# Designed miniproteins, single chains: the designs that were tried, part 39

Each design is a single chain, and the fold is of that chain. pLDDT is the mean over its residues in the fold that is shown.

## One batch from the design tools (miniprotein)

Design m1334
Fold by ESMFold2-Fast:
Structure m1334 (fold): chain A 78 residues (1-78)
Amino acid sequence: SMRELVERMLERTRAALEQLREEAERRGDEELLAVVEEAERGVERAEEALREGRYEEALRLLRETVATTQERLRELYA
């Protein structure tokens, strides 16, 4: 179902962000931490859409958050 797909993507995205946050904090990397915090806000918006039953919107927001985060990470370490 769409709800299960969104829930699974949320779980995976949160796990990835937790790992990135730990790395940023370990290194004192304020730029990486800022990227993680922005991504966390994106995940929060997707989670709100999921709670409201807007599954397609939640999926779109998650995909946008992941894509933006990947782009920012490439910019920082290119």
Scores: mean pLDDT 87

Design m1335
Fold by ESMFold2-Fast:
Structure m1335 (fold): chain A 97 residues (1-97)
Amino acid sequence: DELFKKALELFKSLGVPENTAELLAEAIVNADPLEFSTLLGVEKLRAAVLKDEERLEKLVALEEELLPVLKEAEELKKQGKYEEAEKLITEALEKLL
């Protein structure tokens, strides 16, 4: 799945550990805003505890860009518009890569 590979590359480039990056990539592919926000929230907390301000700012910016996209894609999927949902997510990831 090309979308999974792109999402995985993005999260690994941001220093997310491989197992968590795979779960985040699955949340992107599934258009699951709750799982995405929860997993990314754990990584944001880790950056804050380690006082890695630069990484925290990057994770916050990523959430601000992707969370609205995933919420819109989830609604499109509920309407049976799977191709439109995948296109929306793919375009958002391509802008971040």
Scores: mean pLDDT 86

Design m1336
Fold by ESMFold2-Fast:
Structure m1336 (fold): chain A 91 residues (1-91)
Amino acid sequence: MEEFEKEKEEVVEEMRRAAEEGVKPEELLELQIRMVKLQIEEAERHPDGKKALERLKKALEKLKEALKYLKEGKEEKAEELLKEASEILEE
């Protein structure tokens, strides 16, 4: 699916660009959440994606919690959750 592939590439590129431009950590995290949501949507369409789907959903939940803590000014807690999400995404 051409449009879906391009959308994933766009989100990844936006994440890279945002990091380079010194945007708010909240903005970077929102882009990361979008990327994981797209990966979940793709995994749902593939039979071999079932294990990845479970991992991705858990990572998404951690990323959403991290975003909430960043908005509350609790950067240290958000960083811990981001680390947990990263570990889940790598298994």
Scores: mean pLDDT 75

Design m1337
Fold by ESMFold2-Fast:
Structure m1337 (fold): chain A 70 residues (1-70)
Amino acid sequence: MKLSRETILSAIDDMILGAETIKDQEVRDKILQELEELREKVRAGEISNEEAWQQIQKIVAEMEEALKKE
């Protein structure tokens, strides 16, 4: 599957909105920081779309674990 940079950036923006709902401030701030760093790397072309997608999947798992612990 060929992922566009625009699609990856849109997914990251949606995840940022979701991460803002996390009740644990430390976990929320950590995940938001990871998403912001990933967004900057994607915009700068420092990471491939495929690698960015793998990082998104890891962060989604972290978000799901955080929400289960609420």
Scores: mean pLDDT 80

Design m1338
Fold by ESMFold2-Fast:
Structure m1338 (fold): chain A 107 residues (1-107)
Amino acid sequence: SEKKKVLEDIKEALQKAREYLEKNRTPEAFKDVIELLKEIRKVLEKYLDPETAKKFNSLIDQLIKELEEAIKAYEAGDKERFEQHYKRANELFDELLKFLDEAIKKY
């Protein structure tokens, strides 16, 4: 299934993005991942039914927001706020990866 392959490719991209952020905890790395998430959002809208795409894109939009807030905290020198938003981003990565695993099993 083409849809299954697209979801598997997205899962791999998200796993690599998470590892990249763990190694590179900088605004530049976070901005790179935000751009990747925006591209994934467009791919999901193209290949998935509107209701499933809406659920995925809600999680992606929340993840982008947490990464943007982490960048702001980093630039302000607020380490505690940075760690809070980074933790929330990792929780959203876990939710998104779990949702992808469930979607992949259906295709």
Scores: mean pLDDT 88

Design m1339
Fold by ESMFold2-Fast:
Structure m1339 (fold): chain A 85 residues (1-85)
Amino acid sequence: SRDALLAELEALVREVLSQIPGLTPEQIENAVGMYRALARTLSPAQLSELLAEFRERMAKAKTVKEKLEALVALFNRMYAAQAAR
């Protein structure tokens, strides 16, 4: 379901951002909110595909920097998908 995909997205974004030293809980929740708002503009199929790509990138990431690069790639992919509508 869309709600399950959104919950998974929020959990994954929060997990990555919680690994950044000095980032406050408020800053993390603001970023999660941005990803959620963007994801809500996408179809369930698009969101499922993008989460699968993100999970694959995360599986290959060994450092916090690489995980952040995967997260930025997810944002750019979601933004591009929205802009194509």
Scores: mean pLDDT 85

Design m1340
Fold by ESMFold2-Fast:
Structure m1340 (fold): chain A 120 residues (1-120)
Amino acid sequence: EKSPEELLQLLNEKLGEMKDLIENKEPSEVIAKKLIEALKLLGELARKYGDEESAAKLEETAKEVEELVKKGESLEKILQLVIDRLKELSEKSKNPELKEILDLQAKWYEKLLEVLKKVK
């Protein structure tokens, strides 16, 4: 299994990839695939911090994103759902390091949503 540091590095790489894909106006399905990968990495990271409840909710959120993409839901609505879920998990998490990571992830996705609205 990957270390927390390795998971954070991979997560940051996926976030950068998503920003580039949005700025290049790539299809929503391509962007959503990276979002699903990022949510799964974040779930693995939550498990490393001993927060199995947050890990399970992040995996559930990844499945919800996958289903919404199949239904043709807008990427804007999908990103908003992810932002809302990350904020909720940050508030409920008992691990202070994970709370900070979840809050920073939510803020990053808020910036991605801003970029999406600009290029859309």
Scores: mean pLDDT 86

Design m1341
Fold by ESMFold2-Fast:
Structure m1341 (fold): chain A 68 residues (1-68)
Amino acid sequence: SILAKVKKILSELGLDPNVPLGEQGLDEVDLTRLQAMIFNEFGVVLSRDEILGAKNAEDLAKLIEKKL
């Protein structure tokens, strides 16, 4: 599922799937890595603001699903 893959990506980056992305102290390098991993897995481009606006892994998965 998209959600399971998103949770795996977040885990690989040391991010909490239950905490808003904007509250986890992501810098430019972290954001670039997360964008790249999402693009490589799903073929989806998410902006910095879309990622930082995600409330949790489920919210991020919904953003990806809308762009598929």
Scores: mean pLDDT 86

Design m1342
Fold by ESMFold2-Fast:
Structure m1342 (fold): chain A 74 residues (1-74)
Amino acid sequence: MKSVEEILAEHKARAAKTLSEEEVETIVAALERVVAAGLTPEAIRAEVRRMLDAGAPQAVVDEFHLGLERLLAA
């Protein structure tokens, strides 16, 4: 069993291979907020909307969803 902190750290390391440090921080902060809210569909939708409203690239949104899948599978 992996902790949330371990999953987030591993995802951050993977995302850093293809995304900028600022984009990685955006994804990690969004994942941390969703975890704090209890992984609710409402919290997930709010973070996706926040990213799109901020003009985040599709790659950032895709990495956020991959991080969510890893958290939900744990």
Scores: mean pLDDT 81

Design m1343
Fold by ESMFold2-Fast:
Structure m1343 (fold): chain A 118 residues (1-118)
Amino acid sequence: ADPSSLEAATKVLEEKIKEMEEIKEEKKKEGASEEDIEAIDKLIETLRRLREAAAAGDREAMREQIKEIEELAKKYAPEVYEQVKAALDMALEYLDQGKVLEAAEMAGSAALLTARAI
């Protein structure tokens, strides 16, 4: 991947992490359970690891974090799992093409969808 694309992907994931923190605070105000908040914290941590992998240009580490988003969606947001999986499968396809920015956008959006459904 181009260095400018890695920088852009890192920035995109940083913005998605910020949105995820906002979703977490909104869910707390709505009376979400401690278990639901812990599920969102796991998604935030997964996005932080994905950001670090993107910054390093480590596509294999990015694939591992994308897989973790899928597992979290399956466990905590089964009603949106098929939609999340389709988006994450597309993110993996973008990674195989060296399109790290598009992969980060798709994976980040899938993680946000998962958090909103929790």
Scores: mean pLDDT 90

Design m1344
Fold by ESMFold2-Fast:
Structure m1344 (fold): chain A 59 residues (1-59)
Amino acid sequence: AMKEGIEAVLRRHGVELSKPASEMSTEELAQEVVKAINSLPDEERDGLVADLNALAAAQ
């Protein structure tokens, strides 16, 4: 559920994973999230962080 939620948030912000989040280790997925945050413009990054925080709060 959490991995799929993170993948959905990343996809919403235009970030595609090379393989399904369910097939990634927690460390691999965390690295992809950090990479996405660092690669996005400030406006998109703030939106991504807000969506990830909302996902965490909903769990």
Scores: mean pLDDT 76

Design m1345
Fold by ESMFold2-Fast:
Structure m1345 (fold): chain A 88 residues (1-88)
Amino acid sequence: KEVKIAPLENISPEAIEKTRELMEKDFPELKEIEDPALAVLVGGILLADLPLEQKVEIARQIARQLGLSEEEIEKIVEVIERAEKERE
């Protein structure tokens, strides 16, 4: 069966904000990410059943594709690492 997956950018801003608010209940660290779409994407990575190292690498690759600075990428990495430690 054919399925089309829309990029996160094509989802309504209201849906992104609502998803972010729901994810922030489980991962308060997402509040440190100002871009709602990026926060939702990082939240999705945190929900994935993957090792921390793979989550960090995926986040770095996506952030670089989005044109984020190295400072912004490292901030996202810190958010992921802190959220994972809270769940250990």
Scores: mean pLDDT 73

Design m1346
Fold by ESMFold2-Fast:
Formats: structure tokens, C-alpha cells, sequence
Structure m1346 (fold): chain A 69 residues (1-69)
């Protein structure tokens, strides 16, 4: 499932810069089949955003989405 989550994240990252926005994070969750509300996804995103820049690395995004399973 980590491999499926990572694939979804890479497909959502259109910029291919290694970071994803909140909107791309939501799309990755949908592609990975994660059933979570927009509020749950927003909370998980900001809890994982340690740098406070509004972007997650692939590793941070995988960890955040895994916690929603």
C-alpha cells in the first residue's frame, strides 16, 4: 500500500518538483482509495507540514496518508 500511495502522489505532482500542495494531496488520497473527508485531509496535511511552507515532500505525504488508513 505504501507503493500505491507513492504512485498516487507522483501522479498528482504535475510539477515533478518532489513536493505536493494541499490540492495535490487530496487528489493523491482519492487515487490511493483513501476514504477521508476534506477536513481530515486538511488536518493531516498541516500536521505533516513541519516546514510550514504549505508543501509536503513525498515522504511526508506518504506518512500523512498512511495515518488516514
Amino acid sequence: SDEEILKAIKEADKNKDGYISLNEFREAAKKAGIEASDEELTRAFYEADVDGDGLLSYDEAVTALRKLL
Scores: mean pLDDT 79

Design m1347
Fold by ESMFold2-Fast:
Structure m1347 (fold): chain A 100 residues (1-100)
Amino acid sequence: SGEEFAKRMLEKMKELLEEAKEILKELKEAVKKGDLEKAKEKLLELELLLGTAALIYGVLSWMYKKGLVPEELLEEIREILEEMDEILKEGKKLLEELEK
């Protein structure tokens, strides 16, 4: 069902958020070491994770409009996407500070 699919996607979103947090830690370490190449690679990895999360949200938002997904599940997924966006924003600022 749409609800079961949404629950699986919520679990996937939680996994993507944990991956994003780990990549941000690696990005911070690269910045501390002045490793510009590694910092750029980690930022790209964050952007790819956000792209995947945004795609999941888009699909589930469409399913919600069709009455296939509970509002509560869509809201939880949106909150995770917003947290991931803040992680990417932090990563971008760190890279800009390193590049000056």
Scores: mean pLDDT 89

Design m1348
Fold by ESMFold2-Fast:
Structure m1348 (fold): chain A 75 residues (1-75)
Amino acid sequence: DEEILANARRTLEAAVEQAREAAKAGDLERVDEVLALVRAGAAAIPDDTRLSPETRAALQAMLEAAAREIERIKE
């Protein structure tokens, strides 16, 4: 459970870093692709009955936070 959350955090940190690098390079299309992937993940979490409600809530919060940070990078 904690391992799932830790792995998700590392994956999202990498995604945010990738979006930041793409934005610095002027590749806004890549930033939008990363943002779309993160948003799709967040939308899928509420219906994933394989995860505990606590893990699901934590994952959704992390994905939403990552999406907000990527949106700020686009500014």
Scores: mean pLDDT 78

Design m1349
Fold by ESMFold2-Fast:
Structure m1349 (fold): chain A 77 residues (1-77)
Amino acid sequence: SEESFLQKARQLKQEGDEAFNKGDYLEADIKYGEASLVLGVYIATSANPSQETLDLFDEVSEKAKEAHEKYLEQLQA
């Protein structure tokens, strides 16, 4: 169900947020990326994804991009 995908994505987002807050940008990138993948699969296979699903997908996708950029900055330091 959509709710199962949302629950999994919210859990992964929380794990990503915790990692990001600790400066673990690689772990944050992985967790946000996993959340984005979970939601992306639902969106790609559903005729009418909810606005909540679309909003969360956009949010975790942007957070993954930010975490990835910060991780690359750490590698260059």
Scores: mean pLDDT 89

Design m1350
Fold by ESMFold2-Fast:
Structure m1350 (fold): chain A 75 residues (1-75)
Amino acid sequence: SGEELLERTERIREEALEEIKRTKDPLKQAHIMFRWMAEMVDIELEARRRGDDETVEKILERHREFHKEAKEILK
């Protein structure tokens, strides 16, 4: 369901931010961001295949939130 995809996206976001916080190496932080962004894109593609446009928009919003939060940690 769309709710399940959003819950998966939220878990990935929380795990990624926690992992980024555990390292002080900018290169490692960048690699972590890249890996987790790829995982989030896979979930977005699943929502698109279902034709669930509302869930796609909500997943994209969470991608933006993740990027913004990660930038705050990376300063």
Scores: mean pLDDT 80

Design m1351
Fold by ESMFold2-Fast:
Structure m1351 (fold): chain A 103 residues (1-103)
Amino acid sequence: MIEVSEKAAVDEKSNTATVGARLPDDVKPGARVTAEAYDENGNLVGKGSGIVGADRRAAVGLTGPNIKKGRKFKVKLTVTDEDGNTYTGEGEVIATDEAAPPA
């Protein structure tokens, strides 16, 4: 299971939030993480991607016009590894001025 950080660092000028994620040990460094962010009504408000680092962590940039400080989003992460295996995770994330460590 992918673990999602509870906080995302927001740059409101670019409408981007950076979400931290921790990946299962089965996911190798260099794998691509795809992200979708949804509001409380299930509307898609942001999309993005990131790359898994050597520490099994990823910083995933989400971009969308409604990504603002103080908002909560449900973030869905998907990773497809080099063997075609798919891993998923979900978390509730609050947009903030500071990044939190992955859970």
Scores: mean pLDDT 76

Design m1352
Fold by ESMFold2-Fast:
Structure m1352 (fold): chain A 115 residues (1-115)
Amino acid sequence: SLREQGKRYKELGDRYEAEGDLVSASRYYALSALYYDMAGDTEESKELARKSLELSSKRPDDPESLRSQGTSLMLLGKYDDSIKAFDKSEALARDTDEVLASLSAMNRAITELAK
């Protein structure tokens, strides 16, 4: 179920945070937040999105962290800031990680439709 996947991503986020891997922790917290939002668990989603944003903001020039910021900002209703984060993630990833660049571009388009 969506809630079970959200819980698994939260557990992964907790493990990576304990290990000091804040980039992976922020990514899994953002994924957890997205799955809880899809399940209708809006308050849990926003709490996890805020946590992901706090951790990802510590690495402002990392394209993975910027994608986590974009997802978290979208879930918090900060659509223009979300679009800026996804655009920066895509630009930084374009020549090194075409999958990440493409995912950031797709998430940017989804965010534009949501606002």
Scores: mean pLDDT 87

Design m1353
Fold by ESMFold2-Fast:
Structure m1353 (fold): chain A 67 residues (1-67)
Amino acid sequence: NELAKKSLEAGLKAAEESGAAAPAATGAWQAIRAGDTTEHTKQALEAGLAGDVEAAIEHLRKALEEV
């Protein structure tokens, strides 16, 4: 799903550039809304909502490898 992939890419880039968890959570949330049901995307959302920047970024990277 191209829209989900772009959402994950945008969230990952913004999280890496800012060092904040909120962009990672936003990217994962947008990917889920676009129909992404992968486990790593869900884990990226959970980590991002918990404020765990490093875990959220790692799960976004893994989600991008799966789509």
Scores: mean pLDDT 82

Design m1354
Fold by ESMFold2-Fast:
Structure m1354 (fold): chain A 87 residues (1-87)
Amino acid sequence: EIEELKKQLQELSVEIGRLAQEVEELVKKGDFEKAKEKLKELEKKVEELKKIAEQLKKTGDKEAEEIAEKAIEAAEEVLKHAKKLLE
């Protein structure tokens, strides 16, 4: 169902934001090993979000496709920022 996929997408978006905040806090504390571990979790959640987003795009619903594209873009930006903190 489109509504179930939308719910999963929203839940993953929230979790991605939480993980990104945890990475930032760990970097500020100088705990780079834990920060890298949390970054791996973040990468995995972004991949999960992309899979759900692709399912939404496959439904052919215009609104769902726009929501999915926006969510992918936002998640990729969050991941890119977090990765840059550990360069």
Scores: mean pLDDT 86

Design m1355
Fold by ESMFold2-Fast:
Structure m1355 (fold): chain A 90 residues (1-90)
Amino acid sequence: AEASVRFEGEATFTEPGVRAELRGRDVETGAALAGEVRRIMETEDGSLFGGRVEFADPAIGEGLVFAFVEGPLPTEAGAVRPARGWVMKV
């Protein structure tokens, strides 16, 4: 079975509506993670982003992330929004 963790953090939009940098933490362990995501789909409640993250602890390594950003996406590059989701070790 692949390890999966829940995360909470922030998405900083490098290309509004398309790309963001993620920084967050595992909600159970507090382990820090960072990576890049691209928009997969838009829903009425927000947008789903997917990509890859690395944990600051190299013993945990890398994972595939699915991050949800609630509400309408910002139009300005550098805008920061809360993000939540799951990281799966692939």
Scores: mean pLDDT 81

Design m1356
Fold by ESMFold2-Fast:
Structure m1356 (fold): chain A 87 residues (1-87)
Amino acid sequence: SEVIELLREAIRALEAGDVERAREYLSRALELLRDTASPEEIRAAYNGDPSNPLYLVVEAYRALLAGDVERAIELLRQAIRLLEERQ
């Protein structure tokens, strides 16, 4: 999955201290997730469903904007696990 690879690259960038590159990977992953998401899945993400990978990636992006790199990595790892379960 291109989304899973982008999320793994984002985690690698964050572990290397490259927050700007990580945000680029996350922006791309969010674009792909939204393009394939149903209106119901988008609504679930908006309502804060932690079982929704789109919600977790959005929250990871917000964590990065707040400077919370550790939280962002944790949320991205959780999103990857959920996406792998669906593949």
Scores: mean pLDDT 82

Design m1357
Fold by ESMFold2-Fast:
Structure m1357 (fold): chain A 82 residues (1-82)
Amino acid sequence: NIEEAIELLEKAIKAAENGQLTPESLRELADLFKNVYKLPEELAEMLREAADKVSKIKDEKERSELAIETLKKVKEKLKELK
């Protein structure tokens, strides 16, 4: 269900804006997209790559900005699938 996946992304974006999003949360979201929602592998890979990059960034602002940017891009790609 694409609508449920979009709701999860919106929740993740809010968590990132509040500094509560972890690399683990992004990996869990990627696994849900691939295994539960059966979405294109590209979307799950974008989230996993973002998790790996976020885990290596020491600056909190840069981590949040990267996470938010990636989540918004994935959300736009999901809307194109409707």
Scores: mean pLDDT 82

Design m1358
Fold by ESMFold2-Fast:
Structure m1358 (fold): chain A 91 residues (1-91)
Amino acid sequence: MEELSKEAQEHFRKASEYYRLYLETGDEKYFEKALEHVEKAAEIAREEGREEVAEQLEVLALFAKGKATGDEALFEEAVRRGRELGERMAA
């Protein structure tokens, strides 16, 4: 099992924490902070050659943005990319 760097793991953990606060409070400020940390974790993961993990995090960010903003194109792209990743992982 490949692990992300401490830096990438920290950003991912903060993203999860802020997303939980968003669900708890409904405050969009926490949602935006969660997205920022997911995007940072994805960037670091990609730099470290963790392409699959980076792509999963990018899909999560797109899914969250599309769902929160009502941007159908972002939501559909996230679902499409997520499905492709799932198929590759299952193969």
Scores: mean pLDDT 75

Design m1359
Fold by ESMFold2-Fast:
Structure m1359 (fold): chain A 97 residues (1-97)
Amino acid sequence: APPSEEAREHRERAVALAREALPAAEAQEARLREGGERDRALLERQEATVEILAEWLQTVLGLAPEEARLVARVLAFGDGALAREVAVELERAARAA
């Protein structure tokens, strides 16, 4: 398959994994939002990271705005195996592009 198709397949896998990981990321966002001053400061910094990552994912990897924001939220707020798998698939997409 052409490199562009391989990159597309890795992007599609990253988005699918991010949808699966989203509930855990949303739970972390909620925890920080309901926390004390330090947790709210961390939330603000992570929300800024989401904006930077979403812009990069749209510009470099060609994700649609909604999918880029979904993936960015999982990368910023998610932990564990699914969030790591999202990062791996994005690296593969970037290398194949």
Scores: mean pLDDT 83

Design m1360
Fold by ESMFold2-Fast:
Structure m1360 (fold): chain A 78 residues (1-78)
Amino acid sequence: SLGPIAKAKSLSEGEKEAAEVVGLRLALGVAPDETTRARLLALGLSEEKAEALVAFAREHLDTYDPVTHPAEIVKILE
């Protein structure tokens, strides 16, 4: 569930959307690409946060846990 992302009071609307994009790609087993990175930047993320989310997605692509990983994505954006 992506519920932890939607409920994260510390994140901006753009940061929540970015987290949901990454979380949904992970849940579907879809690797992030240049288009994904460009979208994260367009949502207002810094290069550092966008890189951290892309790295997280690559690391957990085949091992995504919908219970724990959304909360970890939120923590990366804090």
Scores: mean pLDDT 78

Design m1361
Fold by ESMFold2-Fast:
Structure m1361 (fold): chain A 76 residues (1-76)
Amino acid sequence: EAEELYKKAQEADAAVVAGLKLRLVGDVLENGKLPESEIVYTTVTINGEKKDVVIVLPKDSDVPIVLLKSSYEKLK
């Protein structure tokens, strides 16, 4: 699970979302859970292709995490 989420986070790294930076999911998971966060569901367009993503902004961090929606569903 952690390894799969890490791979999905790296895939999302190719996406530029309003200048946001991707963090490694493994570095932010606490006991296999995301820290307390603001969550935004959105879509991004890369080379004309729409991708469903979730932006996770931890309350104690200024660096948002961008995940594919499918990856985020596994963290719920």
Scores: mean pLDDT 56

Design m1362
Fold by ESMFold2-Fast:
Structure m1362 (fold): chain A 66 residues (1-66)
Amino acid sequence: SERDKLVRRGIRNYLKVFSPDEALQMVDQAQKRTEELYKQGVLSDEQYQRSQRTLDLMRQEIAARS
């Protein structure tokens, strides 16, 4: 999807400046924030699941380039 291409491009651009370990730390922080927002009721179930898929895609792209 177009969204998936944007996510992968974002990770590739991030990896031009930061290490794979730093990129994983960024994804881990985003994961924690997503969980907090979901617990607070800010994110719907659909938004939470979509965010989890995005975070998984980010981890896959980092692994592919490490």
Scores: mean pLDDT 88

Design m1363
Fold by ESMFold2-Fast:
Structure m1363 (fold): chain A 79 residues (1-79)
Amino acid sequence: ATLDSAEVVGDKIVLTGNFGSGLSDSDLTVLVDGKEAKNVRITGPNEIIADLPELAPGEHTVELLVNGKKVGETTFYVE
């Protein structure tokens, strides 16, 4: 799995990358500024959605873990 980018869409954070078809929601952990995001879902081979935590405006870091191993990290901006 690879993580290419992340963006805010409403009350969600949307991760774009190459996740394949073999992963389930339970295999995934999304960390925003080092804290676990809730309701992580794989919605397709290129998309993961999670609940956006309450964040201050500015740049934040998101990490994707698969079965407890970090596979990617990127930044995103909150208005």
Scores: mean pLDDT 82

Design m1364
Fold by ESMFold2-Fast:
Structure m1364 (fold): chain A 91 residues (1-91)
Amino acid sequence: MLEEIEKIVQEALEEVEEFFGYKFSKEFKVKVAKGPFPASAFVNIPTKEITFNPKITDREELFNTAVHELGHVLTFELIGKTTHGKIETYQ
């Protein structure tokens, strides 16, 4: 299962990058939670870890979920480039 989810995330990543003409700053890590939680997945943006709900087994739903989580990361990276101070704290 994890290897299939990793492949789906890679396919979603390539499609998002091509559609927006963008390249993410780090590679993504894929995880599956040990038990269900009240969301399809969540992403840790600083570490680029996407954790999937083990109840999600349909390939189309996994792909759509991956695109959604990647969209959150893309938004944060784009905001960081425009705000220069809210996401990238200069000491």
Scores: mean pLDDT 72

Design m1365
Fold by ESMFold2-Fast:
Structure m1365 (fold): chain A 107 residues (1-107)
Amino acid sequence: MLSETEALERLVEQGLISREEALELSLELGVLKLTEAVLKIHRFVEPLERIVVLLAEGRLEEAEELLRELEAELEELERTANADERVVLREARRLLARLRELLERAK
């Protein structure tokens, strides 16, 4: 399995994203990693990184299924989230929206 960095470089090489978009995605993932670590909420980083890897590997059906599952989980969690959890959910939702756009480009 590719690392996150290798997956982002592959997506740039494939022409699916620009180098600027890859940097933005990496920075947003880094912010979420820091937010989850500070708040001790470890839920979204690993699945989001897995979606990036699946997209880079051309495994679009698996990426779409995982993205759909994560979108449903996020909607459910938003109903009961406290203030700290809402910070994580907002950051995760932005990343999910970006990955959904990339999935549609890859089709």
Scores: mean pLDDT 83

Design m1366
Fold by ESMFold2-Fast:
Structure m1366 (fold): chain A 59 residues (1-59)
Amino acid sequence: SADAERAAAGAREAAARGDAAASGTLGYQMGKHNGEEHARAAAEAAARGDAEAAWLYAS
């Protein structure tokens, strides 16, 4: 469906942006870890076909 397609695209974008979220502060390593975990959760939800969970993580 269009919603599932958009959720999958959003999850891909969130995964790609997870690296960017980790830049520039004293909390760089913590930000990187949290960004990567969020991106992984979105990608895993999309892989399972869980469009709602993928959309929530990506939004």
Scores: mean pLDDT 52

Design m1367
Fold by ESMFold2-Fast:
Structure m1367 (fold): chain A 89 residues (1-89)
Amino acid sequence: STQEEEERRALELLEEILSNPTPEQARLREEMRELMERLIREKGLGEAEEEVAARMKEVLAANDSLEVRIALMLGYREAMEPLAEEYRA
């Protein structure tokens, strides 16, 4: 099915980005992680999530590809995981 094909492609690209990212994918991931970490410290989780979502939308408006989406999502998730102990809820 189309949904199954999209899921498989996303998983393949996720593995590639995790194992052997391009310089641009690594940059997008790092920039998103740093932005989220900074905004959580300055404004708290809720406001950080809103601003990061707006920034992701801006990046995707210029470069809407599955690879870009995955790189941005990885950066966001990395920022959330290391800060979980500081922000309990």
Scores: mean pLDDT 78

